# Designed miniproteins, single chains, continued (3): the designs that were tried, part 61

Each design is a single chain, and the fold is of that chain. pLDDT is the mean over its residues in the fold that is shown.

## One batch from the design tools (miniprotein)

Design m10098
Fold by ESMFold2-Fast:
Structure m10098 (fold): chain A 66 residues (1-66)
Amino acid sequence: SAEEQLARFQQALADLEANLASLPKEEALQAIEVARGLLEKLPISEEQKAELQARIDKLEEEAEKL
């Protein structure tokens, strides 16, 4: 279901957020690009997408500093 897909995505994103500082920069940036591609395909509202997009944007900014 859409709810299950969203829950799995949110968990994966939370795991990436928690472990970002421990990752090599190239690996972190690759994970962020994968997350962006998955987010585009999620059957969720525009409001939910905007919230998750903001989280990914913050992660990318932090990853670029690694």
Scores: mean pLDDT 84

Design m10099
Fold by ESMFold2-Fast:
Formats: structure tokens, sequence, C-alpha cells
Structure m10099 (fold): chain A 113 residues (1-113)
């Protein structure tokens, strides 16, 4: 999952659209996959370079795969992060809460790679 998100961002950067890559990453991280697709499709319509268009089309394909096959994994990932944040927030000792949060995030990310 995370590797697919990173690949999407790299493809958009390589297409010569680093600002678009930043917005696409933000949209995906917020779970707004339709917004990410809209941004990519607008970039594709403006792009006349054939190699850049191929990279944007591959990025669009990967985001569609995330929406169709990864939507449940994205929900699990964000749910895991939210639960880890709640656990950290209710810990009386902030150092212990931060350590528990970091360990839980690392476990979730390992399962998503």
Amino acid sequence: LLDKIEKVVKLVEEAGEPEVATHVRGAIEMGLLDVALSILEKALKKTKDEEARKKLEEAIKLVKELKENGSEKLREYFRGLLLAAVDAAVTPVPEEGRAAFAERVARIEAEMR
C-alpha cells in the first residue's frame, strides 16, 4: 500500500509536475482518492509530452487500483493510526504513550508494505 502511494508520487514528479505530486499525496493520505484522480486527470489533459502522459496514466491506474483493491486497506491503515493516537492521548505518561504509538504505527506500516 505505502509503496504504491510512493510510486504514484514519483511518477507524477517524473512527469514534471512536482506541485501536482504534493497535492496528490495529500489527497491520498486523507483518503480522498476521487480528489487525487481529479487532480491527475486535469494534469493529463494539460500535458502534451508523450512520456509525461504515460507516467500520469500509470499514476492514474495505480490510484484506481488503490480505490478498487486498496480502499479497505486504506481504511484499516487510517483506523489503526486513529486508534494508536487515541491510546497515546489517554496515556498518563507522555513518553510511554509516544513509544506505544510509534511501535503500533511501525507494525501497521510493516503490514501495509
Scores: mean pLDDT 72

Design m10100
Fold by ESMFold2-Fast:
Structure m10100 (fold): chain A 96 residues (1-96)
Amino acid sequence: SLDTSGLTGIANAAKILRSIGVEVEIVDPGTGRVRIVKVTDPSLSKEEQEALIGVEAVVYKINGELAVDILNATPEQAEIAKRYFESHGIKVANSF
């Protein structure tokens, strides 16, 4: 939840993403924006794991459900990210 505080939202976002094999760095604590620095998941090819590096995201709750906005992604990166997050029960709400 990014509406409680930026720092608390960032910590929760990083924890959620790490639980599904996604390591992130903080881009903007105020907006809750994180950047993917590493992906380790055997369900993804090595090429798909590498394609997700540099993709930015905001993780939040909408109507009690976990959601993610994908930011600064190419169409290919957005498709890979959407498939991956949704396979782990995280709804992709927006892609920019």
Scores: mean pLDDT 76

Design m10101
Fold by ESMFold2-Fast:
Structure m10101 (fold): chain A 79 residues (1-79)
Amino acid sequence: DAADRLVAWARSRGDVIDPALAAEVAAKVGDRIDELLATLDELAAQFPHVPLGVLLPIAADIVLGEKSELGEKLGIRLP
């Protein structure tokens, strides 16, 4: 289950994400879960003080080629 992979990834990083948010993002991203996890790793490395639950929807927008309004408001984006 892609949502379970996201929750497990956050735990491996010492953080917690809402399982409902994980399920929503996993459903939105579909089979691109590996790209999502790679994008999350890069964002977490660049923004280590930002909670993973905030980075998760931003990473999903990046993977889908969509503009992230949350990322713009917080100044969070990949170069």
Scores: mean pLDDT 80

Design m10102
Fold by ESMFold2-Fast:
Structure m10102 (fold): chain A 119 residues (1-119)
Amino acid sequence: MTEEEQREAQAGLIVRLGVFALEAIRAGDRELAITYLETMRSLLATLGASEEALRLVDEAIEAVRAGDDEAAERKLIEALKVFVRDADAAQLEAMLRQAEELGAPQEVIDAIRAQLAAL
């Protein structure tokens, strides 16, 4: 796998982990949600994601720990949207494929499509 192919795969996986974390939050499975969010944070850091995206994931983790599911969901969606803003075309295409396949929130799908159209 080339470094480019690896970054594309990791970008798609970040969206997948985000959707799984969202489902875990909505199901009230706090431990599972934290596991997915921590894995997502590690991948975001590996891809050189912005400090803003990393902070929003950290805030989502703390919201889950506090039992604030509404704040956790909002912060997670905001983190995904920040990551979308900074992604390249190949990463965005991989992210869109995973988002549509997994039924990600419409606002995340819309953000990916808007960013692709802006490139």
Scores: mean pLDDT 88

Design m10103
Fold by ESMFold2-Fast:
Structure m10103 (fold): chain A 60 residues (1-60)
Amino acid sequence: SKKIEEIVNTTKKLLEEGKSDDEIGKEVQELAQKLKLTDDEEIAELTYELVKIKEEYKEK
């Protein structure tokens, strides 16, 4: 949960800073690897949170 929260907060910050989807995706992938996110439940939760953020940001 803390790992997911860190990635989600970082994603929101990058979106607020006007980073591109590609840059955000790269940062998120790097963070997930650094935090060693390996639990299926956490991965599913992260995926759901990222989908929600992208849906809200769809119109930029």
Scores: mean pLDDT 74

Design m10104
Fold by ESMFold2-Fast:
Parts: structure tokens; sequence; C-alpha cells
Structure m10104 (fold): chain A 71 residues (1-71)
């Protein structure tokens, strides 16, 4: 399912090694999110919020930049 793929991208984001990887994963995630229901989007954003807590400040900035440009 698309929801399962979105959650897999959040897991990949937790394992990202660079801000560039974090940005690319977040852009892919946001493109996929456009095809999800509002309820599924909320679930993915909850998991993304938890993932952000495990990232470096530089990776968090990259994620925020991707979110700001694609919303």
Amino acid sequence: SLLEKALELVDKLKKAKTPEEAYKITVELMNLMKQLSEEEQDEVFDELKKAMETLTAEQQAAVQKALGKNK
C-alpha cells in the first residue's frame, strides 16, 4: 500500500547519514503523501515527528526545507 511505502520512507529517514539524503527522502515522502487520505497523512506525520527527534540539527533543517517547499 502507499501508506506502507510512506512509513518505510520514514524508517529510511531515521537511518539517513547526510542532510542531502534526509532532503531527498523527505521530498519522495511528500510526493507520496499527496496520494494518501487525510487520516493516513496524519499517521505518517506523527511518525515523521518521532523520526525528527533522532536526527542531527543539520538533517532536521534539510527535512524542514523539503517540507516548506512541497506544501
Scores: mean pLDDT 80

Design m10105
Fold by ESMFold2-Fast:
Structure m10105 (fold): chain A 89 residues (1-89)
Amino acid sequence: MSLEELVNKAIKLLEERIAKETNPELKKALEELIELLKKLLKSKNPHVLEVTRNISMNMEKVLSITDEEDLLNEIKAINKVLKQALKLD
């Protein structure tokens, strides 16, 4: 699976989550995460690493706002997919 396919899958999962989200702070953080993921698809090395760092920081912000297990599991799954695609862990 390409990095583009993995990131597009992550964006779709986040967009589906935003459609169900009632917390405006969490919704904004998820929208910001989607924009960072879209920026990653348009980025070239070495800029990709900086964008990935920004994505990780935004994911930590989302995790600090929500206690909803399903969303936490989705964010963790997205982070794992991104780390595998970028060979970071």
Scores: mean pLDDT 71

Design m10106
Fold by ESMFold2-Fast:
Structure m10106 (fold): chain A 75 residues (1-75)
Amino acid sequence: DIEQLREILEKLLKMLEAGVSDEELAKFISELEKVDPSTVLEQLRWERENLNLDREKLKARYETALKLIDEGKLV
């Protein structure tokens, strides 16, 4: 459901903009993906350490996805 996906992405983007902790972000993502929150937290830490992938890049990814949904390009 595209409307549910939009709502989820808007929530994720708002959380990143609000500067919530990695633990809070991991908890939300874990509930969404039905995986363990410790796994998500470890992945976020590993990406930051090894790929220099930070919240800024994650935010850009979610912003792009939300824009594509809004433009009707993500089916």
Scores: mean pLDDT 68

Design m10107
Fold by ESMFold2-Fast:
Structure m10107 (fold): chain A 85 residues (1-85)
Amino acid sequence: SALDELKAEADAHMAELAAELEATLPASLRPRFRAEVARMRDGLHVLIEQLVAAGVPKERVLAVVRSLTRRELEELRADLLAQHA
């Protein structure tokens, strides 16, 4: 379905960005980063479902989700590094 395709595209984009950011983290922070990324993915799936149900075109859904994913992943990395003692 179009919804499954959107979720798959969002997951692929998130996995690529998350892998790049995770590689820049200390090994001790990587498990927490992975757990938070998994939670973020679930939230993005809910957002995608809501936008599709509201009739938002595929291209706009992808643009919004990609932008939000980048920002949230960069903020997560910064927060983890700031809290690392």
Scores: mean pLDDT 87

Design m10108
Fold by ESMFold2-Fast:
Order: structure tokens, then sequence, then C-alpha cells
Structure m10108 (fold): chain A 90 residues (1-90)
């Protein structure tokens, strides 16, 4: 079976990252084979720093974590890149 991939697009969405954090960590605890994929479109707020802290927490749980820097792009483009990479990791 393909590995579950949890994709989190990050672009000036610090509140969304914080709200997603407990859900993502719970999913990773329930699915040890899952990969956390973070796609950063060049955030100007705290979203990148929050995502990096989430990555550290995920790695502490034994999860595989990939962070992709896609430069300054819109959230729609970041979502597209996240979906394409998630399929490659499956």
Amino acid sequence: APRPVLALPVLNNAEVVEEARPVILAALRANPEAILLIVDGGSEDEARELAERLAEEARALGAEVEIIDVGKVGLEEANKIALERAEELR
C-alpha cells in the first residue's frame, strides 16, 4: 500500500499552521509510516517558523519530514507543488 502523505502548504498562514498542528501530530502518532510534507511559498509572517517547529515535533515522533522551499508563490501554486510531491513520495 502507498505511504500516507500529510501535505501542509505554508504561505503567510501562521494561524492555519497552529490550528493544523495538533491534527497533524495526532495523525502521525496514529500512522507511523506517514510522511509530513511542508511546502513553503516564502512566508513573511511566523508561518515558516511554526512549520519548522512542527517538523521538529514530527521528527521526534519518528516521522519522515520533507520541507520544500518553492520561493515566493501564491497559495494555489504551493498547493499544486505539495500535491505533486506527495504523489512522488507515495
Scores: mean pLDDT 76

Design m10109
Fold by ESMFold2-Fast:
Structure m10109 (fold): chain A 97 residues (1-97)
Amino acid sequence: IEELLEELVELAVEILKRYVNKEDISELRERGLKLERELRELVEREGLSEEELLELALKMAEKLLELLSEYDHPFFQEVIEKLKEEKEELKKRLEEL
């Protein structure tokens, strides 16, 4: 699970970098969908609880924020702001469980 999350985060950063440079992201998007399917199957197989799923989502958001903070581009700043909002929303959901 941890390795798949790391691959997804790295792929997301690469997609954003290519998108900003107006490069084709079709192949990367297909890879992302494949990794998402693998992660979903693994989650189902492990029988993760809602709490564990929220914790994984929060961890993924934190890793993505850390990697994106390395890039000084207006587009990445907008993505970072959105991710910070989603992170706070995930924290609230976790507290409500």
Scores: mean pLDDT 76

Design m10110
Fold by ESMFold2-Fast:
Structure m10110 (fold): chain A 89 residues (1-89)
Amino acid sequence: MAQELAARGREEIAAADLPETQRRYRLLAVEAVELLPTDIERAKELAKEIARIQAEKAAAEGNTEKAEEIEEKLTEKLLELVDEAAAAL
């Protein structure tokens, strides 16, 4: 099931005319979902990378303090979601 969801996600990303940054983090999210049933540690590492990309975007927009807050809160939330999704599979 996770493999099929990942394949569909990749097809949707490829069909969508997304900015490169959005395409990259969406592909990382798809890879994390694909890894949930086999490598939860790698899925968590990808979740941290997604949070970092979002924080870098905020920093580039001129708000470094908000970038640090986004990275911390989003990392925590994404790791919770990875654990919940893995438990549901």
Scores: mean pLDDT 72

Design m10111
Fold by ESMFold2-Fast:
Structure m10111 (fold): chain A 116 residues (1-116)
Amino acid sequence: EELVELLRKAAEAARKLSEMVPDPKIQEFLRKLAETLEEAIKNPDDIEVLRKAARDAEFAAGFLEKMSEILKKQAELSTDPEEQERLRKMSEAFKEGAELFKKVADALRQKIEELE
């Protein structure tokens, strides 16, 4: 998988996740993450841009992993079947996003090592 395609996929995922999150602070963070990943696509040989993208993606991965676990527990405690399904879907989306952003961070670090 080419780095550019992986970054594009991750930027799209960040924008979609920002629409699922009710917290305005988290929405803004995910939108800015998408912009940072898009800057990495435009500047594929800029080590400082790639380092920022790797750091922000890794931070997002850790954050979304924790949010996924919280949503999963909330789904298990819900007595409303519709709410339970919604929370499970959000948890799965956040887990998938976390795995994607971790993969992006690792790929960006590999690219940085190749440029240094």
Scores: mean pLDDT 86

Design m10112
Fold by ESMFold2-Fast:
Structure m10112 (fold): chain A 87 residues (1-87)
Amino acid sequence: MEGTEPPMSEEIRKEQEKAVEESLAKLREAFPDTPEEKLKELRELLLEHIEKGIMPPPENILALTEELVKEGVSLEDLIEGLKSSLE
């Protein structure tokens, strides 16, 4: 069977981008000492995941962000995990 990867819905992609921006705002509030460069790097990695179609649904992005804040996972660990996913 031949076929291309199914295209991501424009609506889903748009909602994922909104969820990313909301997640970054929550992370900034939870970690006020976070450098702008770290948030920018995280945003770029998340947008790359959206582009590759490997990003979870918008609701899950927000839920994961809240869980990370709750567990005290460092932004450094999150960035490293995202980089590994892009390899």
Scores: mean pLDDT 71

Design m10113
Fold by ESMFold2-Fast:
Structure m10113 (fold): chain A 82 residues (1-82)
Amino acid sequence: SFTITLTAPDGNTLTLVVKSDADLPAFKAQVKEFLISHGVSEEEAEEFAEHVALAVKNAMALNADPEEVNKLINEEVKKLLE
């Protein structure tokens, strides 16, 4: 089980729990909506959400550290929203 917390530069947060691959479509949709709400275009938000969902899927398969995955995702979110 992975808990991912997205943090926008304005301090708004979104916390999502991914327990299995079955949660990934909902995870992707919520990441996309969060990005759009912070000024990202629909197309760019879709592409980014797909990349993040794939990263979480691969991290779960590898039993990666959830804290490190969360840090990497938030670094990419910060770059996208700057």
Scores: mean pLDDT 84

Design m10114
Fold by ESMFold2-Fast:
Structure m10114 (fold): chain A 66 residues (1-66)
Amino acid sequence: SKKEQMEEAAKAAARGLAQLAEDYSGQPARGRGEVLDDSRGRITLEVGGEVYEGEINLDGIIKKLG
């Protein structure tokens, strides 16, 4: 379903960002992704004690990338 696709996309985006952050910083990173509504997700990234947060267009990502 679209909801399942959005939940998986949010988790994948969070994991990818955490991996990139670890690769570039050399510090442990963790990411969390959540679905906000039928189009938006929130990604939270923690690296080296700092917290970063942003919204992403999950509907747009799913439509363009599959």
Scores: mean pLDDT 81

Design m10115
Fold by ESMFold2-Fast:
Structure m10115 (fold): chain A 85 residues (1-85)
Amino acid sequence: MQEEAERKAEEYLKKLEERYKVLIDQLLREGDFDGAEKVDINLAYLRSQVKRMIAEGVEVEKILERMENAERGLLVFVDSMRKKA
């Protein structure tokens, strides 16, 4: 069902947005404005890609795989950042 696929993709994207916001806030507190901007741009690009994939009727499983790969990279970066804080 397209509604279920869209909802699932949107829910995963919201989860990623929360993690991106935590990272952006931490970078801003540390004065890393360049890093914060880069993370924000990456999120905007991911959101655009996900919306494009949904519009093109790409299988939800492939959309979720794309977001999962982005989340893995973000989690590694967040873990590294927390050890510095």
Scores: mean pLDDT 74

Design m10116
Fold by ESMFold2-Fast:
Structure m10116 (fold): chain A 66 residues (1-66)
Amino acid sequence: GPLEELQRLLTEYKLGLLEKAILEFLNADKVEIEQIDLKTAKITVTKGDKVETKIVDIDELLESLR
């Protein structure tokens, strides 16, 4: 329904904000975000020859980047 679609769009918006913030904050070459559920995502960051992956709480990470 419309509320479920709104929740999906809000999550997609949050993930886009995270990607941009992490790219700029870390000066990374590439950031990939894979949504696991409404609260968690897997983030893969590439910088030069270094690749790191971490599972994060979406809202907690967004708050920490403010």
Scores: mean pLDDT 83

Design m10117
Fold by ESMFold2-Fast:
Structure m10117 (fold): chain A 106 residues (1-106)
Amino acid sequence: PLTTEEVEYEVYDISELEAPRPLSPEEQRFVDALKAEVLAVAANKAELDEAKRFAIALKAKKLLVTDKDNVAAMVRLLKEEVPDADYVYGIPVKGTDAVIMVAAKK
């Protein structure tokens, strides 16, 4: 089954909202852990909220949650809807079939 949660981040003129901030060492370690698929616990709201916080820090333009079987289709959708994104990430959530898809600007 396809489960999607879509969160869009708009570009604003308010620098405090859109300003790139350096990731703290703790945030960077969390991003590295997500990339390495070494999440300590199964997908839950706290891990999803953490991923959303990092998506904002990375200036994500769009975030989706999908099933692992739909990742390729979601990559195409994000590239189509956010063609000016520099990066598209798929962050698998350990212990689940969930993948957090992020389209981000450099």
Scores: mean pLDDT 51

Design m10118
Fold by ESMFold2-Fast:
Structure m10118 (fold): chain A 86 residues (1-86)
Amino acid sequence: MTVQDILDGINKFTGEDYELVLAFVNGQRVDASTPLRVGDRVRVVGKGGETEWVELTDDFEATIERLAEQAKELESKEISIVVHRP
């Protein structure tokens, strides 16, 4: 699972065309090919708001679906993906 896989999953579950502007792991800018791990906490940030933190589990599909549901409330299709790694 990569940052790109989160974006692709959000687009699949929402039926929208979200674009990745920026991605961060622990405050450091990363690219979309950056690997994600079980235990990483992921948030989507866009114009007018942000999603809740969602922890990545072995069920990555369920995690992405939860992020996608919240991303629908963002005002813009230009998003940033923020990851907190323990």
Scores: mean pLDDT 85

Design m10119
Fold by ESMFold2-Fast:
Structure m10119 (fold): chain A 76 residues (1-76)
Amino acid sequence: SEAAAAALRQELDAARVEFLKIMSTLSAAQRKQMADKLVAVLDGAIAMLRADPARRAQADVLAAQKAELKADVAAM
């Protein structure tokens, strides 16, 4: 649902801010390893959500967050 997708986006935006604070304390190599691992987890979650037609809006939110995370880490 749109309400579930909006709630997920809000929660992930807050989590991303906290994650980026932690990432800023790591070396470039550690940041890459952590980001790669998190991207793999997100890819799995996106695939699971996309398998359910009722959850596709939530999958799109995760895909957008994955793209933003990759861009933020690349800019560090």
Scores: mean pLDDT 84

Design m10120
Fold by ESMFold2-Fast:
Structure m10120 (fold): chain A 56 residues (1-56)
Amino acid sequence: DLDLKFLKEKPKTLTKEMLEKIKKIPFAYIESVSEEALKHPNLSEAELRVLNVINE
């Protein structure tokens, strides 16, 4: 998925574990996260926290 490749270029906080969790969640969630990353290419700490919650 292109979205996963894009997220991987983010800070090291976006590890393979987070990408794996995101990929396991419904497609709607994956697109939601992807769209957020596209709007915020530098992803703030708050955005990363949302992804962390999904991972945990």
Scores: mean pLDDT 50

Design m10121
Fold by ESMFold2-Fast:
Structure m10121 (fold): chain A 110 residues (1-110)
Amino acid sequence: MEEEIRKKILELEIEHYKAMLDYIDALVNGDEETAERYKKRIFEITEQIKKLREELAKNDVEKANLYTALNLRTIGDIWEAENLGTPERAQAMKDRYEKKIKELEEELKK
């Protein structure tokens, strides 16, 4: 049961970084409508990860710390994406996320 929850979390983490890649592309292209849709999706994925990680939390303090950490990560990622300023910085952020997706996909294979 715990292993199934961990696998679902990894799948959602991959989905989060893929959504971040699409969000960065929408921002770079000036597609405000598409960017807002991906921003909503990123927050929805964060809420799903919180619920699954809550099931693995041992106590209320661990649960509260988890919620704060996940919220700050998502807010930070969104802020960074909105403040890239150059194509080179956008590509560097995308490269970092593509590497992270690959690492998570390898983790899913076990």
Scores: mean pLDDT 84

Design m10122
Fold by ESMFold2-Fast:
Structure m10122 (fold): chain A 85 residues (1-85)
Amino acid sequence: MDEEKSRLAREIAEALKTGSLSAEEIARKVREAELSVEVVVAHLYRLALETGKFEEWRERMRAIAEEMGRTDVPEELEELIEEEE
């Protein structure tokens, strides 16, 4: 894999974990790294499980998906969170 893409993926993961970037900034980096929205959703779901802040992570995922023009992805995240409960 391209070193640049690998670095961007790690930066996105850290930003998702720390909440340091806006939804718009994360969506831009995801496009630059050529990652799928589904990969971002999976990572946010993992963080939601670790932190127990399901509501906050769901809202953040929705905002990121909207910036990327995807409305179906937030529904998938909500289903995963509901199944855990």
Scores: mean pLDDT 66

Design m10123
Fold by ESMFold2-Fast:
Structure m10123 (fold): chain A 66 residues (1-66)
Amino acid sequence: SSAERAEEAAQKVADRGAELTRKKLGLDAEATASAVDDTQARIDGKIGDVEYSSLVSREDAEENVK
């Protein structure tokens, strides 16, 4: 229960961060319409950074690994 709530909160934070990042970078990517792996890597990096900060900044990370 508590683990589910923490996971849900972390996912919401990650989703919001990813959504904002995609909207910002998506406008650029859409305009260019290129195979820019760097753009995708930046989006992925932002998502990972948010998830990492959300999980590891809280000892609740142990709950996910058990």
Scores: mean pLDDT 57

Design m10124
Fold by ESMFold2-Fast:
Structure m10124 (fold): chain A 71 residues (1-71)
Amino acid sequence: SPEEREAHLQKLVDKYVAEYEQKYPSWTDQVRSALQTLKTHLMSEGKSIEDGEEELKRAKKQLDAYLSEKS
């Protein structure tokens, strides 16, 4: 259901944001905004839980690479 999909993707967003809050606290708000925007886009496009999870994992890998260079 849309509710289950939203809840699942939100849990993943919250998990990733918490990781960034610990490692890169100065970037936490930017990361939260980016991942929430992506979640909203995935929900509007009707992406499956599996597809949405993969897109969020891909975004996290890109953010990890970017922020590791900045620290």
Scores: mean pLDDT 82

Design m10125
Fold by ESMFold2-Fast:
Structure m10125 (fold): chain A 55 residues (1-55)
Amino acid sequence: SIEDKVKKNVTTDRKKALELEIEYLREAYEQLPPDSVLAKVLRDRIEFLEEELKK
């Protein structure tokens, strides 16, 4: 069922990609200095993506 796995990943790949992006951004955010503008940008994006996926 490798083909089944591929089809499942294709069907849900966008949601999985967003979930992976959130995890990546969370890990990056934890290692950023709090005074960094990038930390604010990452937090904002994480929140936006989580709201989209939570629906």
Scores: mean pLDDT 73

Design m10126
Fold by ESMFold2-Fast:
Structure m10126 (fold): chain A 84 residues (1-84)
Amino acid sequence: SKDVAVVLGTGEKALQEARAAIQAGVRFIAVVDRNEEDARRAAEEIREIARELGANPEILPVVADSSDPEQLAAALAEIEKAAA
């Protein structure tokens, strides 16, 4: 959906992708990482980026290994349900 962005990973590229999604008017952003602490930290950094841009999207940290197809599929299904 045009109103949802899924960001894989928590590094600088992931934060740049989140910024671009916010600027495009996305209302829901999921950040997926295998490490719960990294996912939560990235979600807070994305929230600060959104505040800087005057936006208030819903931001969801999701714990999954994006290199594992089964875990990624399960994570995407959870994101779809949360964004509905």
Scores: mean pLDDT 86

Design m10127
Fold by ESMFold2-Fast:
Structure m10127 (fold): chain A 80 residues (1-80)
Amino acid sequence: SMEELRRRIRELVLREASLTVEIMLLYVEKEEIKKLAKEGKIDEEEAKKKLEELEKRIEELRRESERIAREIERLLAELR
């Protein structure tokens, strides 16, 4: 039904918003780690490992966001 389709779109939009926030917070964490490494407050190898793990997580969430965005676009096309 059209109501079920609209509900599904709303749920996907909210999930997309949540992913955007999570990605932004991971970027903040990356900048904090870079600053701590620059100030000599953490080991450079430890910082590198943490940054690589954060970049991998950001990339995974970005791919999920892309999949959700495509699904939203597909469902919006079905509303006519």
Scores: mean pLDDT 88

Design m10128
Fold by ESMFold2-Fast:
Structure m10128 (fold): chain A 89 residues (1-89)
Amino acid sequence: MSPEKREQVARVLEEGLRRISEIPPGDIAGLVKALRDTAERLRELGDDETSEFLLKVAKKVEELGKKGEYGIAESMAQLSLSVLLTSYR
């Protein structure tokens, strides 16, 4: 991956993390949408592996929300993006 492409991916992940931090507690639909939107933008940049990973995270966040485990869902969404960002920064 080129340095320019890594920087673009990092910016998309930073934007996703910012969006998630602005979502109210318990808004699982908002978390899932933010993760899916971020995954789609990464796919557009050609990072299919990271996009696929975030889609799996979105599915798990949705499952946790259905169980009422909102705090775990929120933590998983934030940690997933933070860990990915560390890999690109």
Scores: mean pLDDT 84

Design m10129
Fold by ESMFold2-Fast:
Structure m10129 (fold): chain A 90 residues (1-90)
Amino acid sequence: SAEEKREEAIEEIRRVLDEAEAELEQAVKENPDDEVLQQLLEDIRAEREKVEELIAEIDTLDPETALERAEYLLELVKKQKEELRKAAKE
């Protein structure tokens, strides 16, 4: 159902954010004086709060529209994770 697919997309969004934050926490731990990595960690934590607000908004929509918005948000979060990985390597 659209509701089940939406729930799966939201769970995947949270998983992607959890993995991105964990990778960045490890990078900061290995490079404690790297201010860029520290800023990226704060940025991902702030982004998580914004994403949770968007998820709450999506949950107020009809099931089909909610699924479309959740899938779009998942694609955005995946792109942000890849950009974060690139920034952390430079």
Scores: mean pLDDT 84

Design m10130
Fold by ESMFold2-Fast:
Structure m10130 (fold): chain A 60 residues (1-60)
Amino acid sequence: HMVTREDMLKNLDEIAKELGLTDEQKERLRAVLEAPSTRGFSDEDLALYRAALDYLISKK
């Protein structure tokens, strides 16, 4: 079972707490997850997305 962007959005507060994200980083991650495509986002914002995905995969 693959982790979806919807799964990450539902767990955003938990992910932010466990990864030690600032409120600003959490809102940038939300923007990436709500976008229909990851095109146009910075490498830093995409790194937040990858870290969130890896965290949820490792928790299973």
Scores: mean pLDDT 76

Design m10131
Fold by ESMFold2-Fast:
Structure m10131 (fold): chain A 105 residues (1-105)
Amino acid sequence: DQEAANAEFRAMAEGLEALAEEAERAAAEDPERAAEVVARLAEGAVAAAEGAVRAARAAKEVDPETARRAIEALERMAEIARQYPEAAPLAERLEELRRELEELL
């Protein structure tokens, strides 16, 4: 179902944006205590990104603006995750998923 896949992709993109914003806020408010929160949010972002890749494959065509927002959110999340040793391995996975998503678009 093209419409269902596109709706799922949009939901995953919105989820990625929310996770990136929360991670940026946590890192800005208390950098020294943000490591565990950022790692947890990065894990959520990996799951959301994997969902976005699956939805994009099922849809075969996704809205370019929504795709751009998802890619930007993944880049933001990866940048924050790289700042914390506990989340750094997740940043590599986020970059891998960003490349997979770009190839599908």
Scores: mean pLDDT 86

